# Designed miniproteins, single chains, part 76

Each design is a single chain, and the fold is of that chain. pLDDT is the mean over its residues in the fold that is shown.

## One batch from the design tools (miniprotein)

Design m2642
Fold by ESMFold2-Fast:
Structure m2642 (fold): chain A 72 residues (1-72)
Amino acid sequence: MKEGTAADLKAGDVVMWFDKNNKLRSARVVSVDGNTVTLDRPHDLEAGDLLVTSKGKVLTVASAEGTTVTLA
């Protein structure tokens, strides 16, 4: 997969990840503000986790709080 950035995301996009139990999870992007992405649901993402976009881009999580994720 190719490495991506927050610029690869926009409102309405779907991001996917594997949670701590190796189950595939997904959420819809509500908004993007710089490197901060707001998702439509709570998540268990932590710093260092990887998100995959529908286009096969891989995004690295720098930090997470509530429904927001900041990308590296």
Scores: mean pLDDT 77

Design m2643
Fold by ESMFold2-Fast:
Structure m2643 (fold): chain A 100 residues (1-100)
Amino acid sequence: SMKDKILEILEELEKLLREKGLEEAAEVVRNAKKYVETLDDDRLIKATLGLTLKELGEWMKENKVPKEVAEEIFSKAKELIEKYVPELVSLVEKIIEEVE
């Protein structure tokens, strides 16, 4: 299902963020996962992923996360996004460019 695919993307993001010690950012993703679990509308589920990606990008910019770290995290997540939700690939690429 779309829900399962988006939860897989969010789980990968949370894991990558925790591996880099970005615990506050990981909590943003964990909260998004909990919210997605309550949803049954594919459009709202996709919108939640898009908003979460934007929030992460802004958080990384505000907290001066090195571009190389942000690029590594978003590039790994992009592999699943390209496979499951290709319409969000442009958003991920824009976020990577804006964290420099």
Scores: mean pLDDT 87

Design m2644
Fold by ESMFold2-Fast:
Structure m2644 (fold): chain A 70 residues (1-70)
Amino acid sequence: STPQLSDEEREQMIKILESYLDKSKNPKLVQEVIELIRQRDLDRAGGYLSFILGTDEVGPELSVELSKIK
């Protein structure tokens, strides 16, 4: 419910995304998102993540897992 992601929330996002690298149809793009989150480039990470959530076969499952981050 916070307007910005905390450091703990970013770390949880990275761990979730890393668990999907082997399942994604585009693991290179998932790796890009992980690196952008690590660099705190959340605007670019959000754009690529939105694309993954809308186009990748793991998108629905990944969306549910990310929604659990507090």
Scores: mean pLDDT 78

Design m2645
Fold by ESMFold2-Fast:
Structure m2645 (fold): chain A 104 residues (1-104)
Amino acid sequence: MLEEARELVRRTVEETGSYAPAMTALLEALNKIAELDPSLIPEIREAIKEAEKLVKEGKDEEALEVLLEALLRGMSRLTPEQQEEVFRLLREELERRIAEHRAS
């Protein structure tokens, strides 16, 4: 699951030619983790702030890695059922972003 999440994010960047769709999908997945385990909210907020700072500096690849690492750490704290729910949301968001990019 964790390796599948990383691969799915990589494919989205390749398909869209942009980091932004993958980053948006990761933010949605991180919000879901925060709903499932509110104790992770401070860690997720700090990761989002760091990613926003990196994006402003033009470091989109580093920003993506910060969000992805936060996702993988958050998922590792969840139950298998919750991990599956987060992974399903991530997949749906990434597929939607690819479709939106192709339509534009």
Scores: mean pLDDT 83

Design m2646
Fold by ESMFold2-Fast:
Structure m2646 (fold): chain A 69 residues (1-69)
Amino acid sequence: MDEKLKELVELMTKGKEAIDKGDLKTAQEQIDKIRQLSKELEGTDPDLSGLGQSAADDLQKQLDKAKKK
């Protein structure tokens, strides 16, 4: 659990940093990795899976706003 939480936090941090820098491609890659990890955790750690999905959704909204203009 702790290692997977650390992975999620690192991916979230990199995704946010990429969005802030305007690196939309890297931001999308980090979001995709968060979604994949969250899906893998769905059966073993649903709370952590939910956290990852929420974080990915928030980052995706930020990315979509950055992509529009």
Scores: mean pLDDT 81

Design m2647
Fold by ESMFold2-Fast:
Structure m2647 (fold): chain A 112 residues (1-112)
Amino acid sequence: SKLLNRAYEFLEERSPYGIYRAVYYADLYLSQGGKLTPDVLAIFKPMVEISIKYKDVKSVLAFIDYLVERSAENPEVVLNFLVKLKKDAKKYNLSEIVTKLDKAIATVKALL
């Protein structure tokens, strides 16, 4: 995919701008019917990790909703990502994100 190749090129820059552009191209790929795979989720990981570190709660909550909306295509991959994200949210004492993740995990598990 040309869109995923652009996302990977921007991730190689290892910059905030590169992370932002990589997420943009990955989102565009998914919006055009691209498949949600572990490799595609890995493109979003640096953005989510930065949002957790800087306590950008609103961006993390929005991303959880984004994954849940797409979970029916690959519920196991989404579940694995949400469980790992919950461990990070607990480590940073982000209780609102933990509560949102508990509901999201329950919703995705119901698809299994």
Scores: mean pLDDT 87

Design m2648
Fold by ESMFold2-Fast:
Structure m2648 (fold): chain A 67 residues (1-67)
Amino acid sequence: SREELLEELKEEAEKHERELLRQYLAGMSPDEIRAQTAAFRERLRQRLLEAGYSEEEAEEILKELGF
């Protein structure tokens, strides 16, 4: 369901944030972190669109997830 997808994406976003922090502390550059974040955001956007959300709904959800 949409509700289950949103909870899954929220958990994936939190996991991604923790992994990026780990990589940053391990010496990854801020530019590389930003590039990985942008790529992850685009993957989430595509998943939302494929699940039947509109582009406007997808952008709102991504903002709520901190993107």
Scores: mean pLDDT 84

Design m2649
Fold by ESMFold2-Fast:
Structure m2649 (fold): chain A 93 residues (1-93)
Amino acid sequence: MSREEANELGAKAVKLSKSKDPKKRVEAGELALELARSSSPTAQGGAVFVAAELLKDKEPEAREAAIEALREAARSPDPEAAAAGRALLKGFA
C-alpha cells in the first residue's frame, strides 16, 4: 500500500481502538494485521502502535487480533518493526 493509504488506515485503526464498542476494537485489530502485512514501514509502525494499545484490552478477541498483528510485525523485513513486535509479544507472555 502507499504511504497515504497506510496513514489513512492507521488513523482509522487508532479511532476504532478507542471505541466503546468491543466489535469496533476487534476491527481495529484486524486493520492492524492488514497494516502489519504491508511492506510499508509507515504501515508496520501503525500496526505495532495500534496492537500495543489493544494488547491491554478487556475483550479477549481484540487482544487475540493484536497478538496476530504483532506476530506478523515480528516477521517484518523492517528490523525496527520486527524488534518492536517481538518485544511486545515477550512482554505479554
Scores: mean pLDDT 81

Design m2650
Fold by ESMFold2-Fast:
Structure m2650 (fold): chain A 56 residues (1-56)
Amino acid sequence: SEILEKLIEAARLALEKGADPDVVLEHFKSIIKKNYPENYEEFLKALEEEVARLRA
């Protein structure tokens, strides 16, 4: 999904700039829930996996 790729890229960029991973995760969860509720579970899983990967 092009939308998912854009969201993951934005989250990755924020994390690379030193943003708090928990704050990033909650921020993007809110965006997904409001704008992409039909894709919430899929996008949330991908976002959580990306945050966990960059945290390790």
Scores: mean pLDDT 81

Design m2651
Fold by ESMFold2-Fast:
Structure m2651 (fold): chain A 81 residues (1-81)
Amino acid sequence: MEKFEKLKKEAVEEIKRLVEAIQNNDIDGMKEAVERLRKLIEEIEKFIPSLDEETRKQAEGFLEGLRSAVEIAEQKIKELE
């Protein structure tokens, strides 16, 4: 439980950094946030099998949100390069 909550908190902080980088057209900042988000996605995916069914569905929804944020950021990076 504590590990998943920590990962969620870290992911929210990285999303905040990503949003700030997007607002500032900071390509390097967006790339760094994307790399950190990808690592967090991998860590959360490895943790999912240890969760109960209801919490797993919530975690899967959260992961879809993170993956969408990465896709949006990668598209924005391509537009700015």
Scores: mean pLDDT 81

Design m2652
Fold by ESMFold2-Fast:
Structure m2652 (fold): chain A 63 residues (1-63)
Amino acid sequence: MTGEELFKAIREAADAAVAAGRPEVRLTLDQEYTVNGQTVTAKVEVSGPAEELRAAIDAAEAA
């Protein structure tokens, strides 16, 4: 998963949380890395206030 794909996933999760009346996001993602032609997957957990996560992604996209 690229950084942009990660940001998009966080944004979509935050939007879904707000729409469902949940003030907080909890998301588990599989992050892929390619090393010497081998794919390695790590699990990453992202959690935090949905509104703050949306604001952070918006600020990063505007930069």
Scores: mean pLDDT 73

Design m2653
Fold by ESMFold2-Fast:
Structure m2653 (fold): chain A 70 residues (1-70)
Amino acid sequence: MGKQYIDDLIRSSIRGTAEGHGVTLSDEELEELVKKAKERVPEMFKKTGNLTVAMMLSATDVVLEYIKSK
């Protein structure tokens, strides 16, 4: 249904975490990380039992992984 509220929450979390680590993301990098975070949400939901927490943890996890590999 159009741009999902989930995309906005994940995007904000990704951007904030990356900037906090001194990493500037291009629009393309940001959207790719949003995609990866969304793919991790089901696994994080199994661990947390809370969709919002799962989304935030997925966002943080993909950013930290990206920073370590960049």
Scores: mean pLDDT 77

Design m2654
Fold by ESMFold2-Fast:
Structure m2654 (fold): chain A 91 residues (1-91)
Amino acid sequence: KEELLKFIKVEKKVIDEFIYNLTGEKASEISIDSKVGQNLLKALGISDEFIEEMKKAGIKTVSEAILAYDLLKRGYANSVEEAVKLIKEAE
């Protein structure tokens, strides 16, 4: 658990820096409900259906969405709800 939370903290920073270099805004500042946020997530291969599922689970930013997707892809979370809990615990 401690190792996983450290991983999430590092990944948050990398995601924020990457998106900032592309858009001029940090991923943590871009809303999942914005056209820009939805276009960024789709460019990363995240489906409209999965974006809707993440919104229902309480994900609000592009940063949270990318983190949740990556945690699920790696098998560190078994559901979107579990990914949200881990992200909230990490900061």
Scores: mean pLDDT 81

Design m2655
Fold by ESMFold2-Fast:
Structure m2655 (fold): chain A 85 residues (1-85)
Amino acid sequence: MKEIIERLKKIRQLALEKGFEELVEKIEHLILVLEENSDIEISKESLEEIKKLLDELEQAVEEGNWEKAKELIKEIEKILQKELE
């Protein structure tokens, strides 16, 4: 959990520096959801999938591919929703 939150904070900062406010807001919402659900145990399988998606998200933000970045956020949200249900 902590590693995912720290990674999201780094990606949020990168998105902020590039001026994509909509992506910053979406990432801030994900961080809030994860912090509010810190007592929930995420499976190792989901954790590894999220880490892979975070790698792809960081690359998409670096490249300025905002459409791909938004889709990757949705994929991360879907995995988290399954873990939180």
Scores: mean pLDDT 80

Design m2656
Fold by ESMFold2-Fast:
Formats: sequence, C-alpha cells, structure tokens
Structure m2656 (fold): chain A 70 residues (1-70)
Amino acid sequence: SPREKLEELIEKARKEVEKATSIQELNDIFDKAVEELKKLAPELSPRELFVALAELTGIYFEGLQKLKKK
C-alpha cells in the first residue's frame, strides 16, 4: 500500500541518516528521500504528504545537529 511504502521510505532515511558521517552524505540521503516521496505523491493525500515531508525534514535537521556538534 502507499502507506507501507511511505513508512519504508521514512525508516530507510532514518537508518541512512544514523550512518551519515558528513553533511554532503546527509544532503544526498535527504535529496534521494524527497525524490522517492515525489514518486509516491500522486498516491498520497495532501496531509500524508505534508506530514511525511515534515518527518523527513526533522530527521535531516537531527542529523545536521549531530554532525555539527563535532
């Protein structure tokens, strides 16, 4: 289902961000996740799309904060 694909996309992004060692790698992970989300967008409600984008954005900024502390 679109919801299962969305959950897999977010979980994959979270795992990849945990392993990221540079800002460039983090940017590449986020860009890829957003492109995959765009492919799912026609199958999602506007609310589901906005919530997913907010969650991906949160994951990205958490990763940035962790990298900048070093």
Scores: mean pLDDT 82

Design m2657
Fold by ESMFold2-Fast:
Structure m2657 (fold): chain A 65 residues (1-65)
Amino acid sequence: SEQIDTEAEVALLLIKGVIAEKYGDYETALKYFREALELNRASPVPDEETIRILEEDIKKLEKKL
């Protein structure tokens, strides 16, 4: 389903973002987290908890740039 496909893509973007953040690549991490957030918000059933977590992570990363 479109929802399951979206969840898988969001999960992949989150993994990429976390890896980038771990290696200090905050610009790349921010890019992937923003993509994950946009994709989650556009999904037929947005995950509100994931949205909240991503918004917090994005805010923290923006302060490091």
Scores: mean pLDDT 82

Design m2658
Fold by ESMFold2-Fast:
Structure m2658 (fold): chain A 119 residues (1-119)
Amino acid sequence: SAAADALKAKITALVDKAKKELKEKIKNPEVAEAAQHGLDFLKDRLKDVIDAAVAQGLSTEEIVALAKKTLEETVKELTEKLKRFALELGYPEDAKIVEEILEELKADLLAALDAIRAA
């Protein structure tokens, strides 16, 4: 659907922006690589959930609810893993930056999902 395609395009744009911010702000290259892979995983998982829901003939409200649940669970998992990884490598500032960028990305993605419901 046009709405699902627009949502997937917005998800890609927001994730790509967050990946750029991580690449510019993270000092440890291993933390930066892990965080970028985590964001690609989030993007792909959200798109897969949306595509599966559309294929099942789910309503826009049901698609948004599933995408929100997947977003919240995936961001929580990524934040915990990436913060721990950065701290174990001795980069507490990178851990803080990862958390801040993931919180901002989550807020932006939630807003994009709410906008699709309003349309």
Scores: mean pLDDT 89

Design m2659
Fold by ESMFold2-Fast:
Structure m2659 (fold): chain A 95 residues (1-95)
Amino acid sequence: MKRKEIEVDVDLPGDDHTLTFSASLNPKGRRRLVLYGELADTSVTQSAEADNEEVTVTVTLTGAATRAHFWAYGTVIGSDAPVELTVGEITVRPT
């Protein structure tokens, strides 16, 4: 089993914003992707598993803060195949 972690920090204006962050995991095989997001006093963890399919997880956070923090963990279950973790663009919009 291979694990790959990516951490991203985003500075935000103090107004209410909605942030979305997505990650995808290849290669084929049984896979699990865990995505964590934190904004002010709020945190969200989302996870998904797939078998021989791409797995994509999206986290959405809403709040007023100067910083958000995201982590993505990709694993392949029962395989030594290399993990390819693709981190999507962080989207910020007014609420």
Scores: mean pLDDT 70

Design m2660
Fold by ESMFold2-Fast:
Structure m2660 (fold): chain A 83 residues (1-83)
Amino acid sequence: MAEEIAKLIIEGQLTGDQKKLDEAQEKVEEWIKAGDKELLEEVLKEVKRLQIKELLSRLTEEDRENLTPEFLEELEELKKEEE
């Protein structure tokens, strides 16, 4: 599950595929309803780490300009916490 959701979020954000993001969000909402806070936090943290690694490995200057400022700020925050 965690890997599946991570893939959907990463691909959706990298390609701008809102449908993939919506599908991942629906899964996360199911876990929220179940009250499994620990699982939710672990999955979100894993997803964010994968997003940072994927984007940083593949980011060009042009790609960075196409990302939202909010998303870029979040990526930098997560990278800083990795230190």
Scores: mean pLDDT 68

Design m2661
Fold by ESMFold2-Fast:
Structure m2661 (fold): chain A 60 residues (1-60)
Amino acid sequence: RREAAIANMEETFREVLLVNDDETTERIGELMADLLSERFGVPRAEAYARFREIRDEINA
């Protein structure tokens, strides 16, 4: 299901934030957004905005 795939990717991205610098994290976020767009039909802009939101939430 699309929701489960998004949740799994979000959790993976949170783990990436713990071990990588901001530039690497930004690039991984872009790649994950592309994957969600191509495989699950999530609008790329929406997926990318969600990953940015997660990053900002953790850094707050």
Scores: mean pLDDT 73

Design m2662
Fold by ESMFold2-Fast:
Structure m2662 (fold): chain A 58 residues (1-58)
Amino acid sequence: SEQEELQEKLTRTVQLIAEVRPQDPAKAEEAIQRVVEATKLDPAEAIKVLDETEAALA
């Protein structure tokens, strides 16, 4: 369940980064770094980081 939620949030965050990148490359790069950090965390903590990243991009 947490792994499935993590996969969905990761996919959504990557899509948002791709949409933002042409308009704000610096903001997109910052988001990429946050996603990389999230991949090193436990699923629950990774989900929190991805939620914060998505909110920052929206």
Scores: mean pLDDT 82

Design m2663
Fold by ESMFold2-Fast:
Structure m2663 (fold): chain A 70 residues (1-70)
Amino acid sequence: SVEEQIKKVKERLNKSLADIDAAIAEYEAQRAATTDPVEQGRLDMLINFLRAVKEAEKFIAEQIIEKLKK
């Protein structure tokens, strides 16, 4: 059913978001532990990139759900 397909999309999104949040937390911990400004800049870019990926994953899931509802 469409409802079951939507549930699977939401479950996959939730798993992806949890993985991204875990990766962000790891990089934030590394950033807090380093005094090297080069590594701080690198980690800041990685964190920003992962936040952008998180927003993209949400948008893609929303678009799939909208298509399934038709």
Scores: mean pLDDT 90

Design m2664
Fold by ESMFold2-Fast:
Structure m2664 (fold): chain A 82 residues (1-82)
Amino acid sequence: RLEKEEEVIEKYKETAEKNKDAPEAEKKAIVEKLTKEAIKELAELFTDEEVAQIKEQYPSLSADSQKLADWMLEAYEAVRKA
């Protein structure tokens, strides 16, 4: 798991650096896309307990964190159905 997380983070950093000069709108789109891709890659490693914890914490999260939690829950459900 840690190795997978590090690979995802490294790929994210490389892509962010390559696109640092992009327009603000493109930066937001790239960050959102990379975050969703990272979540999908890590979704296979999610446990039912971790998902339950995300759901419990959901009401106390900021709007941005709730958005991330939504992506994580969607990716987890997609993996379970596959």
Scores: mean pLDDT 71

Design m2665
Fold by ESMFold2-Fast:
Structure m2665 (fold): chain A 96 residues (1-96)
Amino acid sequence: HMSPVEQAEVELEKALKEILGENASYGEIRREADRLGVEFLKEETGDDSIENLTPGERGRRLEEIVRKKYGMKDLSAEERRVLVYNEILEKLKEKK
């Protein structure tokens, strides 16, 4: 069995391949996923400077947003990842 985070990653990769094309490289898929994650953070915070943060600073900001949005303080890193991937996936559905 795949973990919930692995399942969310598979769903996200599948959705991105539908947009980028079946022959999209792993690097192209990962870059698009990162871009969408940054867009998600910008939309939730209203702060365009999010792209200038380090990966660690973005992760901390993301945790604060997820805790605020879902009211959960004791989320594991994997649980936070699943929630982020689901938010990105919903954003992709809205653009279709």
Scores: mean pLDDT 71

Design m2666
Fold by ESMFold2-Fast:
Structure m2666 (fold): chain A 63 residues (1-63)
Amino acid sequence: LPPLDKEEVDRIAKVIEVTAKEKGYTPEQIAEMYENVADTAERLGQKEAAEYFRKKAEEVRKK
């Protein structure tokens, strides 16, 4: 599979943000969404995307 481009990564992050706002998710639930997406990216060999989403999960948990 080709690497996930920046537009696709940004789109996924936006979907998570919008869904979290609409459903009133807690920071921990948002972090779990990012971790699940990171795990999927890692399984697909998308190392940079996986690292990006794991960093997002960490940032959300610190707030």
Scores: mean pLDDT 78

Design m2667
Fold by ESMFold2-Fast:
Structure m2667 (fold): chain A 76 residues (1-76)
Amino acid sequence: STPLTEAERAELEARIEEELRRLEELGAPQEVLDAARRALELVREGRPREAVAVAQTEIARVFGREDALARIRAAL
């Protein structure tokens, strides 16, 4: 497991925030928004691998495996 640099983490945080904004614009369910916020917090704590796991598991459970998962994974 390789920790992210400070710059990489900041870029990742910005990407997750942008995807969260897009999910809100698309009218995503609250559970999807909560999962995205949880992923953001994990990145801020220096746990990007756990953030990916949370995003993939919870978004998949709510949305199914389609575009939402791909977008969240791309942000992480």
Scores: mean pLDDT 68

Design m2668
Fold by ESMFold2-Fast:
Structure m2668 (fold): chain A 55 residues (1-55)
Amino acid sequence: SAEAKELLRQFGLALEELRLTDPARADALMREVLDAVANGEDIVAVARRALQEIA
């Protein structure tokens, strides 16, 4: 729970920073995350994967 909250916080901050430098990529990653969650994937697992793609 604490680890999951920290990961989601880190993902949110990384996404916000990406939005300042590359808004098209940030929008694409947000859509990818939303689609994966809508298809039943765990949000923490999806955010971890997306964060690795940013970093």
Scores: mean pLDDT 81

Design m2669
Fold by ESMFold2-Fast:
Structure m2669 (fold): chain A 91 residues (1-91)
Amino acid sequence: SREEVMREATAVLRGLNAGFRAMEPARDRTPGSVYIRQASRVGAAMANAALKIEDEAEREAFLERMTAEAAALASRLPAEEAARAIVAKIE
């Protein structure tokens, strides 16, 4: 249905955005192409996980928690290492 498509689209967009927000602490110390690739990787993992959560409040709580945990990793690790660790936590 259109409502299901809209819920899935919202989950994907929020997940992708969460990935870029999570990786932001690594942005200034990472080459742009590497940053975009790793943020996209984290965003895809968050989007795929968000799609499995039907309840909006639970989905938002998951994305908020994962973004905070991911940002802590991105603050201290090289971008590729942070992304790998974050994806492993999500999957």
Scores: mean pLDDT 87

Design m2670
Fold by ESMFold2-Fast:
Structure m2670 (fold): chain A 60 residues (1-60)
Amino acid sequence: DIDDGMARIVLGVLNVIAQQYLKQGDTEKAKKYQEIVDYAKRNNLSASDIIKLAKEEEEK
């Protein structure tokens, strides 16, 4: 399914973002992005839903 492929790509991008925050010493932001990734994997979220969660986190 094309949505499953897109969700996997988005999860990969969020993992990279989490690693970048960790390199910058922002452990709280890195943790939040990792929590989003874990939640999305457990609940089989669509790419759109994952992106929405990431945007909501960035707005805090």
Scores: mean pLDDT 80

Design m2671
Fold by ESMFold2-Fast:
Structure m2671 (fold): chain A 93 residues (1-93)
Amino acid sequence: SLEELVEELAKKMLEYKDAPEKERLRKMLEAMLELIPAAKEEARRRGDEEHLELLRTLEAIFREALANPSISQADIEAALAQLAAGRAPQLPR
């Protein structure tokens, strides 16, 4: 669920708070990507198309960030803020 994703993100942020920024970011992205498939399946079972679409968008953002080491935590936070405002999220190319 989205609540489980938020809880795990908060846990990883605390766990790696003193780690180098790039290492902390990588660990958080990996943890989120491991949880998203189960959350998508749960949303599908509930028929929650809006939640499923949100999870697909989050998965795409996190995969792109993990593949592109020039993307910072601030870039991801900005993209997530855009998504929360109902706008299409953008990451640096």
Scores: mean pLDDT 76

Design m2672
Fold by ESMFold2-Fast:
Structure m2672 (fold): chain A 94 residues (1-94)
Amino acid sequence: SMALEEALEVIEELLRKLDEMADMVKEGVPEEKQKEFQEKLKEEGEALTARLLELQDLLGEETLKRLVAEALEKINSPHPEIQEQLEQLKKELE
């Protein structure tokens, strides 16, 4: 249960950051600032992904796959680097 709560918090944090990036695109924030945010998000996303993989044995593969799938569905912005990170996580869960 605690592992599930931790995984949910990690996923929610990632989704919040993806929403912030989508808002930056909608608000017309300069591309350079968007790129800086994307690079930071990528680094943080890699760390969060590693943490989720550590929790896989406690959560069960199906639960984690579902959370990753929900995160992928939440991404409505054309940021392939973020989508690729989540797709890689999904592959690691096979």
Scores: mean pLDDT 67

Design m2673
Fold by ESMFold2-Fast:
Structure m2673 (fold): chain A 71 residues (1-71)
Amino acid sequence: SEGEEHRALGQLLAERGDLDGAARHYRLAAKAYSDNPEKKAEYLYQLSRVLEAAGRTEEAKEAYEEAKKAK
């Protein structure tokens, strides 16, 4: 599925050190699972982690709060 494809790309890009690319794809994965709160929360947590690693601390905090609200 599109959500699974974005998750896989996010993971691959994170492994390669492309944290901005990883963040983009984790956000798209979360959007693809808008009707699945558990998976949406999971991918928003992953988004928060890669944003924090990229030094994008404010956006990381926003993603973390969005993840908490989704579950």
Scores: mean pLDDT 86

Design m2674
Fold by ESMFold2-Fast:
Parts: structure tokens; sequence; C-alpha cells
Structure m2674 (fold): chain A 94 residues (1-94)
């Protein structure tokens, strides 16, 4: 019980550290995609379809990061409740 709670707390802290790393990567990727979209729009004038594709790619990247958090938390022995909570927090920040 007490040992299980301590391991769970450690798994949550580890998941939060990984979440911060993943969140930073998502933010950097979105900033780069936004800049690239602006440069393409400036160069070719017509990119509505390209804009939609970039947004969808960013959304899929965020979904991938949530799955990675789940795998890491499972590997560290976290409960399903803790995994779901970490995944929800990741989606909220992304």
Amino acid sequence: SAMAEKKLAEAVEAARADLARITRLIDTSLKEETKKLGEEAKKYLSTPEAAEELVEEARLSASWSVDQIRDLAIGRGASQETIDRAAEEARRVA
C-alpha cells in the first residue's frame, strides 16, 4: 500500500517530466510549421489546402505524444487512472 503509493508518485513525476519535454517539442514543431506556412503563403500566395494539411499533421503529432506518455507510464508501473490523468493533462497543454 504505502510502497505502491510511493511508486505511483514516482511514476507520475517521471510522466510529468516527460510531458514537459514532449510539450516543448510540440510547441517548437507548431511554431516551425506556422513559420513555414507563412513563408509558403508569402512565396506562392495560395495555400489554404496546405494550411489544412499542416494543422492536421500537428494534431496527429500531439496524439502521438499522448500515446508515448501512456507507454512510458505503463512501463513505470503506473495505474490506468494515473495514465489517463497524464494523457488528459498533455492534451490540455498541447
Scores: mean pLDDT 54

Design m2675
Fold by ESMFold2-Fast:
Structure m2675 (fold): chain A 75 residues (1-75)
Amino acid sequence: TLTLSPAQQRAERLALPVLKETNARMKEIQAEIDKLKAENPELSDEELQKISWDKMDEVNREAAARFAALAAAEA
């Protein structure tokens, strides 16, 4: 059985909903990229990868800001 300290339990509890939201957003990005490739077959894999990375970077920034806000509210 995994036993966490109160601080670790708090961090995990706050991180879990953000992680869940981030995972859902990543799946949305993948579906969007798949759609872009299907609708625009002239786009190179490199161009699609750049679009994907830019979107993932934005999601990661949003997740970090959301986690910080939740941590501040919990404090």
Scores: mean pLDDT 76

Design m2676
Fold by ESMFold2-Fast:
Structure m2676 (fold): chain A 94 residues (1-94)
Amino acid sequence: SMAELQQKDEEFREQLERFRRSLEELKERIKEAKKNKDLELLKELLEGLEYALPVVKKLLASMPDSSSVKPEVEELIKEIEELIEEIKEEIEKL
């Protein structure tokens, strides 16, 4: 039913917003770790992102193609992948 589809999209939106909030906090920690050249913190943040990536990919896989939220989850995955590469490059420069 249309009501069930709308409710599921609201649940997906709420999960996306939670992941988005966590990612913004993580970006601030990455910025601080880079400023301080904190190798151990950069490694911890990298491990956290590598753990989170398959969780977000599973969320995407659970979404119907008709979901309005799906493109935003795809963008979130790309942002996480870009941050992983950014941290790896920063670690190699230290």
Scores: mean pLDDT 86

